# Designed miniproteins, single chains, continued (2), part 93

Each design is a single chain, and the fold is of that chain. pLDDT is the mean over its residues in the fold that is shown.

## One batch from the design tools (miniprotein)

Design m7209
Fold by ESMFold2-Fast:
Structure m7209 (fold): chain A 91 residues (1-91)
Amino acid sequence: VSREEAEAEVEQTIEYVRELAKELGDREVEEAAEELVEALREAVRTLEPLKAAMLAGVAQLVVAVARVLKASSKEVVELLRKVTENIRKEV
């Protein structure tokens, strides 16, 4: 995976995360989403491209699962914060 490909994956993931936050319209979700966005941007700048792309993929999967299960705002906040915490451990 190239740096350019990893950056594209991260930006696509950021879009999915922000769309989920917009759909829920909850301030706590928006705050958790922006924390995840910052962690993803730091990951693609700091980590090897493949690792950054894999972390973006995990975040995309979490967003997809939250949508399919129609997760509550509280559940989405907890899930996004856990993903952010795990990404920050790698950076």
Scores: mean pLDDT 85

Design m7210
Fold by ESMFold2-Fast:
Formats: C-alpha cells, sequence, structure tokens
Structure m7210 (fold): chain A 129 residues (1-129)
C-alpha cells in the first residue's frame, strides 16, 4: 500500500541520517558509509518488490544511483585511493545486476536499470583514466 511504501521511505531516510551521523562522528570510513547506504537501498528495494511496488523500487534505485555517484565524487575530492572508490562502484553494480536478474520487470523498467548500471561503469572508466 502507499502507507507501507511511505513508511519504508521514512525509515530508510532515518537510517541514512544515522549513517551520516556515524561518519561525521568519525566512527565509520567514507567507504563503510557508502557500502552501508547500498545495503539500505538493497533492503528497501527487496521490501518494495515484496509489496508489489515496482515503481517505488525503481525510484529507490534511481535515488541510490544519484547518492552513490555524489558520494564517490566526494571520496575522489578527499584523495581516497582509486581502488577503494572503484570497489564501492563495483558493489553498486553487483547490487543493481542482482536485482535485474531476480526481479520480474517490464522491458522499459529493465532498460532504466541497465542505464543506471552503465552510469556506474562509465564512472569507473573516468576514475581509472
Amino acid sequence: SHEEVTQLLIDMGGRISELAQQYLAGKISPEEAALGILELFREAVEELVALGDEEGALAVLSLGSDLILEWVDYMERQGMPKSTIVKVLEEAIKMYEDFLENAELSEENRKKIEELIEKFRERIERILA
């Protein structure tokens, strides 16, 4: 239901905020923060699919892509090792590919996820150039 989807998104936002607070307090690394956010998006996407909300799952994957790419830009500006940044992007690709393989999706929505995966691959190429 819309109420269940809304509650899931609110809960996800709270958990992202908690990860941000742990990072700002020096309790976790930028890599650990990024991987933690990916795990939260994975959990949210799995719950949305279980609720039958394919469009909600796509919205979470789209928001997750934007957030991870912004976070990767931050990690690069901080001078983090290229191998560490690439690892975060490879974990994001794996999560999105695992979803694409396991979810029953329309052709249009399948292509949207493939485009998000391609953005991660293009970002890896730019880091390694």
Scores: mean pLDDT 84

Design m7211
Fold by ESMFold2-Fast:
Structure m7211 (fold): chain A 91 residues (1-91)
Amino acid sequence: SAPTITNLKASDAAVGEISVVSGTVTDDGSVAGDKVDVYVDGRKVASTTTDSNGNFSVGVTLPEAGVHRVTVVATDSNGNTGTAEAETTVT
């Protein structure tokens, strides 16, 4: 089945500082090494992979103040995708 993203969080940041995007991927197979693509306002900004517990964490730098939509797409080894969204505020 498709991976599920839970506990998705994007930390608030100052302009030009790092926002940490983190969460947990769960699927019915191995969660280690699942691909995680991070999008901010529809633009891909980062890519990472899950650890052996399905957890991921990646830093993204946001150049513009305001509220930004963070979208995360997890892809398993079979090509199934799961998506989740969060917001971050840049001041």
Scores: mean pLDDT 82

Design m7212
Fold by ESMFold2-Fast:
Structure m7212 (fold): chain A 62 residues (1-62)
Amino acid sequence: SQLVQQAQQLLDQASDQSAELARAGDIDGALQLSKDAYKQAADLYEQAGQTDKAQQLKQIAE
């Protein structure tokens, strides 16, 4: 699914950006970026019909 591919790419990009912020000492920014990415990825998985995966990602975003 295109939506699943977008979700995976978004999570990969957010992981890299979050790591850069954390190395720079912006821990709060790193955490916020990660949470936002998990929420967006959950929405994409939900649209793709992968409800279980979407629920898992929503829990991580809390």
Scores: mean pLDDT 85

Design m7213
Fold by ESMFold2-Fast:
Structure m7213 (fold): chain A 85 residues (1-85)
Amino acid sequence: MEEEEKEIERIKKLVNELFSDDPQKRVEAARELAREVFNASPEVIKKVYDEVIDGLAKAMQDEDFEVRVSAALGLIAAAIAKKSL
């Protein structure tokens, strides 16, 4: 499934971008990750859930307050998505 594979690739890229040297890119990655996870299919969530939770949990310890808030929203989105499984 081409679309599912593309969604997984995008989510994994966003998890990596949570650790960018640019705080603005980290904020954008956390926000985009929340959006992607909230809209992802259950099958995609099953494949990326552990990586997303690990990345966002680490981002909750970020030096930038905005990154931490965005990561918290991403964790809420991931929890809602998991409940739909």
Scores: mean pLDDT 80

Design m7214
Fold by ESMFold2-Fast:
Structure m7214 (fold): chain A 60 residues (1-60)
Amino acid sequence: ITVYVNGKIIASGSPKDVIEEVKKLKPKKVVLVDSTGENGDIVAEELEKEGIEVERVVLG
């Protein structure tokens, strides 16, 4: 899973690692890119609970 803010990669890796990194930065909006929907669903739900807007892109 990879997360972008304003076109820059801010986190990449496992769902847990990505969630922890994004929570530290607390951006207003992120673009979440993954090759499957399942991991993206978990990350998006957790970030939205923190008040972060999530735009999803699934590549597979």
Scores: mean pLDDT 77

Design m7215
Fold by ESMFold2-Fast:
Structure m7215 (fold): chain A 111 residues (1-111)
Amino acid sequence: MAEEAIKRLEEAVKNFSPARELAQAALDATLAAGRSIGVYYEKDGERAVATGWLGGVAIGVGLRFTKDGVQELAVIALDLETGERKEAYEVRPPEQAHAPLRLSDLIPPPA
């Protein structure tokens, strides 16, 4: 499972897949490895960052949202052995900012 999830994430990053698919792949990979996710929230513009770790790959998911929904989504994968970094991002206009990702699925809710 974890190896397949990592391969899927690598392919999604390489192909610059839609940010939603990249975030799903990153979440699936993190959950398959059973790793904890570090979370940082920045209030101005409601930015949230979730970071996961899978074997030799560090994965970060960054979200920027407003009252109108998710405006920016970034996924970063860093191969810790080679130092290679791959990333993809998506920007949505406010009128299209349906919250396309469930923030609670990517980031554990604060207690």
Scores: mean pLDDT 57

Design m7216
Fold by ESMFold2-Fast:
Structure m7216 (fold): chain A 96 residues (1-96)
Amino acid sequence: SKEELEKRFNELVKEMRKVVDDYEEGKISKEEAMERFERLAEEIKKLIEETTDEELRKKMHREFGGIVLRLMDIETDPEFLDRLQKLLREVNLIVS
């Protein structure tokens, strides 16, 4: 259902925000943050692909993009930035 998809999406967003917070606070390494963020992004990508509701899909794209862009604004490592740009591009290609 739309409600279950939105609930699952909100859980994934909370996990992604926690990864960003833990990384900023030095609780996890850059390598661990990168791996966890990519894994969560893959789950979000699959969820967007399963979503047939256009309004919810647009909300998912906006929220995901916002988190990625925020992390990109604070990250200076070129490898991490390249990987974040790739994730943003891959998710943005999921349309219709």
Scores: mean pLDDT 81

Design m7217
Fold by ESMFold2-Fast:
Structure m7217 (fold): chain A 68 residues (1-68)
Amino acid sequence: MEEAIKKAEEYLKSKGYTVISQKVIETEDKIYVIALAKDKNGNMVLVELTLDKKTLEILDEKVVELPA
């Protein structure tokens, strides 16, 4: 769990996001990380990352920009 959170945070920072909070949902095969973040332009976004539970590889990324 801790490793998945750290990997997700590192990935998001590498993409220029400032992470504000994270929620983690663990299933049998996957870990979903839902991050509230600020992009490089100052917009609030929700980023949903899907990680493989065994390898901790990022399998999918979805970004939703929040209206301010």
Scores: mean pLDDT 79

Design m7218
Fold by ESMFold2-Fast:
Structure m7218 (fold): chain A 110 residues (1-110)
Amino acid sequence: APPVETPEDVVEYEVFDVDDLAAFGFPARAPERTVTVHVAFGKNTPEEARELVAEGGRRLAAAMRAGRPAGELNRLVAEMAERLAEVTEGETGEKFRRVAELAREAAEEN
């Protein structure tokens, strides 16, 4: 595998584990799928995308601490990823679109 260009320009966002969601005492069974978000920032990435990631991460963390149900947490991830896909162009936007789809499926699983 070729070496990565600049790992400092790549931010890995790990979405919560379903087991962690269950720890908040959700009555519904946890979804069987977790979503991992990998976000690459560079000169072509709009500032708006970076702000969306920061805001989205904050809201997700707050929702997790508040013990929101797994479906709502995955829904937040899907909505944020879809927004990022619309703001970013090229293959980066396409990657966010795929993440949004995976998160949507996980949200609908419960």
Scores: mean pLDDT 57

Design m7219
Fold by ESMFold2-Fast:
Structure m7219 (fold): chain A 73 residues (1-73)
Amino acid sequence: SMEEMEREAPYVLYLAAATSYEKHGDYEGAAEYYEKALEVAPEEKKPELLERLAEVLEKAGKLEEAEKYRKKA
């Protein structure tokens, strides 16, 4: 399997940023980085990301966007 550690915008870095914003209560920032993670995520990881992004969007008050992502999960 090909390693992805040396990628310029690796999935793991976006996840780390999203998690950091979420733990600081910046749900808007967290949602932005979860969306970036989704764009580069392996297919196997997308369902987990979609559910997490929907939860974060609900906490940010973006209920319509949260429903869209839950529908995709």
Scores: mean pLDDT 77

Design m7220
Fold by ESMFold2-Fast:
Structure m7220 (fold): chain A 73 residues (1-73)
Amino acid sequence: SSARFAEAVRLLAELAALVPSMTAEEQFALLGAILRGDVARARALLDRVLARTPEEHRERVRAIGERLLALAE
């Protein structure tokens, strides 16, 4: 749905702001996995992003990741 797409884009923008090293390709891959309901791939991509996240942002990135995974079902 348009609402689901908009929420995923909004959460990805928040994630990218906290993890500046996140590439456009990684953002696109994560968005695609979420919209397809590919929970396993979305989780793997989020784990890789979390591993590269600065320590001070790790908890917030984890919380955003959980919200993104909820959109994937």
Scores: mean pLDDT 85

Design m7221
Fold by ESMFold2-Fast:
Structure m7221 (fold): chain A 70 residues (1-70)
Amino acid sequence: SGELLEKIAELTKKIKEIKEEIDKALEEYYKAVENKAPQEEIKKLEEKIRELEKEGEKLQDEREKLINKL
């Protein structure tokens, strides 16, 4: 149905946005590691990346469930 396609498109957009946030956080992480930033700063970036990855997985799971209904 059109409603399922609309929801899939919405989730696809959100997944793309999360991926872009992960890419930026990874860039900051690699830069911090290269510049020998304090361990606490590196740890905070690792936690941020982990949280974003978990959110992305949830959105991907929701999208897959909707696709399986098509």
Scores: mean pLDDT 88

Design m7222
Fold by ESMFold2-Fast:
Structure m7222 (fold): chain A 70 residues (1-70)
Amino acid sequence: MRENVEAVAREIIAEGEKYAGKYPEVAQLIEELRALLADDTASADEIMRAAVKLAQTIIEKSGENVVVAA
């Protein structure tokens, strides 16, 4: 369901904002994900793909495990 995916995406954005000041790539991915969340026509799949990409980028840059459930 889109609402569940939106909740997960918002959590990943909140985590990503901790790194956005250090890594421009993280800031860009946060903006892309926020744009999808603001778009009523965006699918749950599109939002989830953007959220996963942001989470992977955070892991790569920080070297820490970000818990992404479902």
Scores: mean pLDDT 76

Design m7223
Fold by ESMFold2-Fast:
Structure m7223 (fold): chain A 80 residues (1-80)
Amino acid sequence: SPLLEAFREAIRALVEALRGWSDEQKAQAADIIISEIPGLSRDQQQILRDVLREALARETDPVLREQLQRIIAAVDAALS
């Protein structure tokens, strides 16, 4: 789906942007993303999880790792 591919690219771009943000902004962004998860389709939730897991595997910033893990835990709960 072109819309699901656009969503995937948007999440990739968001993760890249987060790398340049402050620790406080990373935490605030994670809070907002988590609050939006229930409004996402199941396909969008799966894409969010998969993109964030790929990002986490490459991430060395401990604060960003913590926030990515927090979002992943929330989307895993929604997919259960």
Scores: mean pLDDT 91

Design m7224
Fold by ESMFold2-Fast:
Structure m7224 (fold): chain A 125 residues (1-125)
Amino acid sequence: SAIKLTQSGGGTVAEGGSLTLTGTITGTDLSSHAVSLWLQRPGQPPVLLGQISADGTEVRLDARYAGRLTLSRDHSKQQVTAHLSDLRPEDSGVYYFGLLDTPEISSNFSSVVAWGEGTEVTVVP
């Protein structure tokens, strides 16, 4: 069976606002996988914003997003959630969830076994 990660959330939000992004996993048990969140700005490579371990006990966030990004997971729904707050124009771009091949956090791009299709966020001044 194919592993699939579908995303929802995003849209246009005012500076200082908040939004929630959700990833739903099928084809595997979410409880066996760490999850990462990435931001790709136009013409730039993806930047890792945060990661959450399979059991939720380890969370690593980019320092620029610490206090503004919360990652959570609900295994009963096969969902991972990113809540973003105090949004700034430079936070605009396409946000991608990446499902890792291991339960442990890894910064290795090649450890991602499934990508979400991306969710566009536009932060307006």
Scores: mean pLDDT 88

Design m7225
Fold by ESMFold2-Fast:
Structure m7225 (fold): chain A 62 residues (1-62)
Amino acid sequence: MRYRVTVLYKDGKVETLEVEVEDGEEVEAVDSRGRRLVFRAFGDTGTAVSEDGTAYGFGRRL
């Protein structure tokens, strides 16, 4: 399934990513800064967090 993930950074910047993952599964994504995020799908939504905890994201199924 394809999800649009909105990532919020500690500095208040926002970035949008697209990821492909199945419901209940996790996928790694890399942002424009080379930062690694893990997105976990949960039905029509999902959440992302960076390895260092400085970025958080929310996904919606496309």
Scores: mean pLDDT 82

Design m7226
Fold by ESMFold2-Fast:
Structure m7226 (fold): chain A 75 residues (1-75)
Amino acid sequence: SEKEKKEKFLEEVQKLVAELVEAIYNNDIKKVEEILKKLKELFEKYLDEEQLKINLESIEDGKKQIEKALEELKK
């Protein structure tokens, strides 16, 4: 069912977000990139083209925010 697919999608997103937070805490840039790629693939699997575009832009914005945070940590 559509509802079951959405629930599974949200559960997988929650798991990846938790891993992302841990990777950020550890300053593991490579792992952050891997997790963001997995999130992109997950969104592509479960969402239509229009919704996928919005979600990809949000992930890309999140990546830029992570990059800025890493720059501040160098100071």
Scores: mean pLDDT 72

Design m7227
Fold by ESMFold2-Fast:
Structure m7227 (fold): chain A 103 residues (1-103)
Amino acid sequence: MREELEREYREAAEEASEHLKKADEALKKGDAKTAAEHIVRAAELARRALALAEEIASLLEDPAKAASLLTAAALLDISVDAMLLFLGKLDPELAKEAEKRIA
């Protein structure tokens, strides 16, 4: 059970990070549409990673390890918010649409 959750968490976190990198590249190129798609996907994966991190943390006996895991997962969500802010500077309407898709 825990090993499966840890694998699912790693996969979700790594995939979220990959989409965040692609969003950053698209934003730097002025490609708002591509950035929006990667931001939405990163948000879905970050949310999944946080849920998995919370489940794993509940099974850990070490509070410091639990705190570290939850902090790492929360940073993915903060990164999504940062990308949305930059998308809003490039295309405010598309950013608003992406925020609705995430909510």
Scores: mean pLDDT 88

Design m7228
Fold by ESMFold2-Fast:
Structure m7228 (fold): chain A 76 residues (1-76)
Amino acid sequence: GSVSPSASERAVAARLVERAREAYAAGDYRTAVQLLEGAHALVPNPAVAAYVAAHRDELTTDPRGAAARLLELMEA
């Protein structure tokens, strides 16, 4: 069932997205992907869910591209 995230969960997810941006800027794309997956787990994003379902291999094979796309979708 669809559950609305709490204000605390949204705040934590926003922090994870910011940390993911810092990891991405530092070239740590795998950490960026992990942080963005954590943010999505707290605040589910339908576009992120669709991307992950269609492009799951890219999370491992192209973590730079995956992190960039996840950041774009989560900031939309």
Scores: mean pLDDT 82

Design m7229
Fold by ESMFold2-Fast:
Structure m7229 (fold): chain A 65 residues (1-65)
Amino acid sequence: DEIDELIDELAELVGMSEEEKERLRKEIRESSSQTDEEKLEGLRKALEAVRKGLAAGKDVSTTLK
């Protein structure tokens, strides 16, 4: 499951708790206004931004807001 995999990777990178990760998963899956492809693309963009932020020593929380 690509969405679950990206959520797990994102949560690890930003240090999300298990509870926060579960809430993020629910919110993404519950959003019926977005297609699976749109959700996947959004998560990939967020993950890329977080990775770049970490590499540059930036506060990644600002990227996810």
Scores: mean pLDDT 72

Design m7230
Fold by ESMFold2-Fast:
Structure m7230 (fold): chain A 59 residues (1-59)
Amino acid sequence: MSEEAEAILRSLPADATLEEARAALEAAGFKVLGISVDGDYIRALVEKDGEIASAAVKR
């Protein structure tokens, strides 16, 4: 779950927005509970099949 979310975030363009990142995660079947950018990192809190996981990727 977290590995899948990280792979999705990592596959996005370096200049992708929070909205694009959210859309990509939702398209993969994740419910986005929270998403933010902290400096060079994009971080998401996601849920899939009742399991909550976090993913963070440096850009």
Scores: mean pLDDT 78

Design m7231
Fold by ESMFold2-Fast:
Structure m7231 (fold): chain A 91 residues (1-91)
Amino acid sequence: ASDAQLAELTAAVRRLAAIPGVEIRRDGDTYTVTIRGTGEEAAEAVAALERIAAIPGVEVTRSGGIYTVRVTAEGAARERLLAALEAGIAA
């Protein structure tokens, strides 16, 4: 991913983490996103997840109100994507 794509990933994750009723859990290179909000909050969370899914080396899978975000890149690219995800969550 480019520096611009990493910045976009961090911004999208920060937006997602700020939405009421969104819970994010990490296990290795996989993040589980649970959307408990409804209406506009749920729509905003889905829009943020679509932005995350657009980043190369990141895969987003849906099962109902639960989304799985997985880093599929390896080596240095994986570490950069994980750092961008963590930066978004920490802010």
Scores: mean pLDDT 83

Design m7232
Fold by ESMFold2-Fast:
Structure m7232 (fold): chain A 79 residues (1-79)
Amino acid sequence: TVITIENGELSPSSLTIAEGTEVTFKSLDTERPTVLAVDGQYLGSGTPFEHTIVLPKGTHRVLAAAPGHPGGTATITVT
Protein backbone atom coordinates (compact mmCIF):
# COMPACT_ATOMS: atom_id res chain seq x y z
CA THR A 1 0.00 0.00 0.00
CA VAL A 2 1.30 3.48 -0.96
CA ILE A 3 0.72 6.84 0.71
CA THR A 4 1.87 9.75 -1.47
CA ILE A 5 3.22 12.99 0.04
CA GLU A 6 2.86 16.04 -2.21
CA ASN A 7 2.91 19.72 -1.19
CA GLY A 8 3.02 18.61 2.47
CA GLU A 9 -0.23 16.58 2.17
CA LEU A 10 -0.70 12.82 2.62
CA SER A 11 -2.96 10.88 0.23
CA PRO A 12 -4.93 8.98 1.36
CA SER A 13 -5.37 10.78 4.71
CA SER A 14 -7.21 7.76 6.23
CA LEU A 15 -6.35 4.10 5.61
CA THR A 16 -7.39 0.75 7.12
CA ILE A 17 -5.04 -2.21 6.50
CA ALA A 18 -4.49 -5.76 7.72
CA GLU A 19 -1.66 -6.62 10.13
CA GLY A 20 1.56 -7.39 8.26
CA THR A 21 0.75 -5.04 5.34
CA GLU A 22 3.72 -2.99 4.12
CA VAL A 23 3.08 0.77 3.93
CA THR A 24 5.27 2.80 1.56
CA PHE A 25 5.46 6.58 1.96
CA LYS A 26 6.56 8.39 -1.22
CA SER A 27 7.37 12.10 -1.38
CA LEU A 28 7.59 13.53 -4.90
CA ASP A 29 9.01 16.90 -3.80
CA THR A 30 12.40 17.49 -5.48
CA GLU A 31 12.96 21.06 -4.19
CA ARG A 32 12.13 20.76 -0.47
CA PRO A 33 12.95 18.09 2.13
CA THR A 34 9.96 16.16 3.41
CA VAL A 35 10.10 14.97 7.05
CA LEU A 36 8.08 11.89 8.04
CA ALA A 37 7.07 10.82 11.57
CA VAL A 38 4.71 8.10 12.85
CA ASP A 39 3.31 8.20 16.40
CA GLY A 40 5.69 11.08 17.18
CA GLN A 41 8.82 9.16 16.07
CA TYR A 42 10.98 10.50 13.25
CA LEU A 43 11.31 7.96 10.42
CA GLY A 44 13.19 9.90 7.75
CA SER A 45 13.53 12.88 5.43
CA GLY A 46 14.71 13.66 1.90
CA THR A 47 14.12 15.14 -1.56
CA PRO A 48 12.68 12.90 -3.01
CA PHE A 49 11.84 10.51 -0.17
CA GLU A 50 10.62 6.89 0.07
CA HIS A 51 10.22 4.82 3.25
CA THR A 52 8.51 1.44 3.82
CA ILE A 53 7.33 0.17 7.23
CA VAL A 54 5.10 -2.47 8.80
CA LEU A 55 2.93 -1.16 11.65
CA PRO A 56 1.54 -3.15 14.62
CA LYS A 57 -2.20 -3.45 15.30
CA GLY A 58 -3.84 -0.24 16.43
CA THR A 59 -4.39 3.36 15.28
CA HIS A 60 -1.32 5.29 14.08
CA ARG A 61 -0.85 9.00 13.43
CA VAL A 62 1.35 10.05 10.50
CA LEU A 63 2.87 13.51 10.11
CA ALA A 64 4.54 14.88 6.98
CA ALA A 65 6.14 18.32 7.08
CA ALA A 66 7.93 20.40 4.45
CA PRO A 67 9.29 23.97 4.53
CA GLY A 68 6.60 26.47 3.49
CA HIS A 69 3.68 24.10 4.19
CA PRO A 70 1.63 23.73 7.42
CA GLY A 71 2.20 19.98 7.50
CA GLY A 72 -0.12 17.11 6.64
CA THR A 73 -1.50 14.30 8.78
CA ALA A 74 -2.91 10.85 8.06
CA THR A 75 -4.43 8.09 10.21
CA ILE A 76 -3.62 4.42 9.60
CA THR A 77 -5.75 1.78 11.35
CA VAL A 78 -4.24 -1.72 11.46
CA THR A 79 -6.77 -4.52 12.16
Scores: mean pLDDT 77

Design m7233
Fold by ESMFold2-Fast:
Structure m7233 (fold): chain A 83 residues (1-83)
Amino acid sequence: SPLERAAELAERAERIRREAGEQMARSRDTRKNQEIARRMAEELAELTREMEAVARDYLDELSQRQRYLLAEGRRYERTVEER
């Protein structure tokens, strides 16, 4: 599902950030830290593109479902006289 895919991508992003952060925290090598940061940025950019695609598809599905429920409720609403 879109939610499961989004959760997977979020977990992968957190793992990438955590691992890169730990490596940079232990390193005093500026060049090595720049390479770690660059790889992190590249991996996060790819995950961001996948997340944007998932978000777009999910929003489209939610919009369709919302319109369906609203139309169903309004079209088939049984008027009950309540006092």
Scores: mean pLDDT 75

Design m7234
Fold by ESMFold2-Fast:
Structure m7234 (fold): chain A 64 residues (1-64)
Amino acid sequence: SIREEVERFLAENGRDELTLYELVKLAQEKFGIDPQQVLDIALEKGKTRFTVEEAVEIIEEAKK
């Protein structure tokens, strides 16, 4: 699942938040999601760092 991939990435890197770059890269590499779709949604939130919950929501929205 999207949540499992996000949680695995953070656990393997000893971190609790993804950067915008990492979010875009993860979505593209693991789920084949267009980087521009992820970027547009993330920019609307006005953030540069994302929790597990925020990352999952952005990727699910971009996948639609």
Scores: mean pLDDT 82

Design m7235
Fold by ESMFold2-Fast:
Structure m7235 (fold): chain A 77 residues (1-77)
Amino acid sequence: SVAVYPEFKELYERLQEQLPEKVALAALAYLQAQQVELSEEALALHKQKSLEEFDVDEETFEQAKQVALQLAEELGL
């Protein structure tokens, strides 16, 4: 199971309104990882793991990431 940080709960609920659950979780997991000081290699690995775990293609993931970033900005994250 993917842990949703308390501060990302509303973002996750909003993402589920626009995206399939798997795609929403993949984007959310990546955004949560970005809040930690990770190397570029660690972030790339996190993206790869999300794509593989949730069976999401890169184009769908990038679109979902853009939606998640916009919603995160609206929520003050």
Scores: mean pLDDT 78

Design m7236
Fold by ESMFold2-Fast:
Structure m7236 (fold): chain A 69 residues (1-69)
Amino acid sequence: GKEGGELAARGGELGGDKKSAEGGRKAAQMNDGTAAASAGYEAAKHAKTEEGKKLGEEGMRLGQREANA
């Protein structure tokens, strides 16, 4: 959940979605892969930039892997 949450947070920051950025940071702090995947999904969905969308998608995928580990 830490790495996925950090990627989701960066995706939210670059995509202009503060809620996803905060969600990703909290998921990283809690080491919660499910929360990281959710934050990454929301960051990608609401991204206003291609960079934010890409990082959100990467955070979602990594969060899913961390949740299943």
Scores: mean pLDDT 85

Design m7237
Fold by ESMFold2-Fast:
Structure m7237 (fold): chain A 86 residues (1-86)
Amino acid sequence: LTDEDYRQAARAIRDAIAQLKQLAQDPSVSLEEQLAIARQTLADAQELLAMALADPSVSAEVKEELAAAVAELQALVDALEAEAAA
């Protein structure tokens, strides 16, 4: 994958975060369903970040952008898990 591919991936992760926040406002979608979707999205995003971090041809800036997007998604999953535990 190129720097541009990983930049597009970071955008896709941010779009997924926006979609998950929209699902949180939908009373027909259970918290359990929201968590399942969020956890799967995070797992996929983490795998992609691991690939980028292992690739020496990927720029540091792109790795930082992707890591920031994954961290934002992780924070959302953590918040949903805390809500589910309450």
Scores: mean pLDDT 83

Design m7238
Fold by ESMFold2-Fast:
Structure m7238 (fold): chain A 64 residues (1-64)
Amino acid sequence: QVSQLYQQVMQLADQLDALGQTGTADWFRQKAQEAYQAGDAQRLQQLLSQAQRVVDAVTASLAG
């Protein structure tokens, strides 16, 4: 579970990087690594939700 959540956050960070949001992507990568090392599934779930929301917002901004 923790490993799967970590991979999902990292994938969303890669999407943010592809969208030109390199600084935000790096922040999520760092925080995901910290949470993964701590075994903090709750924090990884929070990061996943936050990263998805940022991807959605950036994508909507680029479409508009």
Scores: mean pLDDT 84

Design m7239
Fold by ESMFold2-Fast:
Structure m7239 (fold): chain A 78 residues (1-78)
Amino acid sequence: SERETGLRALRALREAARRAGVDEAAAALGRMIEAVEAGLEDPENLARAEEAARRAEAAIAANEEAVRAALAEVLAAL
């Protein structure tokens, strides 16, 4: 399903951020996962997911090379 595919991708990104030591990105991705699991049809959950996505994007952009390298390792282990 689309939801399961998206959650799998978010979990892989969170693990990559964690391995790269980008704790802010890992925490934001965790909040995004929680909001998606709780249901984006709820406007509060959608707003939380959007804010978490912005924070994750900014933190990843500041650490792009490290997160990219860690993501390659996570995907190779799958």
Scores: mean pLDDT 86

Design m7240
Fold by ESMFold2-Fast:
Structure m7240 (fold): chain A 74 residues (1-74)
Amino acid sequence: SSLLESAKQLVDLLADSLFAHGERHNIPLEQVRAAILAVTRALARRERLSPEEAAELLGYTERLVDEKVAEAQA
């Protein structure tokens, strides 16, 4: 759905911003990860995504965050 795709785009932007903030302020990567997942859950509720769309968004976010953590440690 267009709502799910828009939510994925917002998560991409938020992840970029939060990882950049975390690097500047020496915040542990695991805390940045937890914050992004918490915001993603709130976004899914706010946008009233179906349970299936919410699960897809969370799975997408987990893969995105794991990729960014790997990149940050390279």
Scores: mean pLDDT 86

Design m7241
Fold by ESMFold2-Fast:
Structure m7241 (fold): chain A 75 residues (1-75)
Amino acid sequence: SAKVRALVLAVLQGDLATATALLRGLSPEELREAARLLEPYMTGPNAPQAVRNFHAALAAGDRAAALAHLPPTLA
């Protein structure tokens, strides 16, 4: 969906304000789709634990956990 694509771009750009606003409007299924699109950027070798925690929350479709676990940096 357009919202999922917008979230992926916001996360990759480190735009936490836009990512936060978009996360509030996504369904659990859209969060899981965002996790699939972000997997190569957030689960690669040497990915920080904070980034992995955020990705795990998205993969679980847990909006509240994703919002709570936004990493300090997304880049």
Scores: mean pLDDT 77

Design m7242
Fold by ESMFold2-Fast:
Structure m7242 (fold): chain A 64 residues (1-64)
Amino acid sequence: SGFDAAVADALANSHPVVQAIIREEVARGITDLAALRERVLQKLIEEGVKRGREALEEMRKKKS
């Protein structure tokens, strides 16, 4: 199928954070492009929330 070609194209043309997520999900055995897109979106949301929480905690530590 075109899955491997689509993954290679995405890895060549995406941000390093997205590249890392794609590599991790492919390594886990994902083989469906729709499922891969959903996992990338979920991981980006999770990473954004994590980074936001870390930034707020960092600010709290410096002001307490």
Scores: mean pLDDT 78

Design m7243
Fold by ESMFold2-Fast:
Structure m7243 (fold): chain A 61 residues (1-61)
Amino acid sequence: SAVEEALALGAADKAEHAPALEAALRSDDTNVRVAAFVALSRSTNPELLAVLRRHGETLFA
């Protein structure tokens, strides 16, 4: 499922997965968006954390 995919990509914590996690944050499915947010919030990778930061800014724009 897209939820499981987002969580797995976040657990891998690799910059190469940033585009896929960014797409998941923009999903029409709330569960997929929540999974991507949780995955990124657990990241130690600065590029993945930058994706989360940019989307946080967008939600309040």
Scores: mean pLDDT 76

Design m7244
Fold by ESMFold2-Fast:
Structure m7244 (fold): chain A 58 residues (1-58)
Amino acid sequence: SNEEINEIAQNILGDNFVSAELLPSGILVIRVKELPDAENIINLMKETGVNGIEIIVL
């Protein structure tokens, strides 16, 4: 669910997290303040089970 995905993203990214949206394609769009470390991106994919992640830096 969108609530679970937002909770997972906030737990992994902390203060860097702005918002998350799961598209019907299975791509997770994440808006952040700064580019996340590769480890954070890997953890996001593992915990959410998404097909891919699109990062938008604000």
Scores: mean pLDDT 84

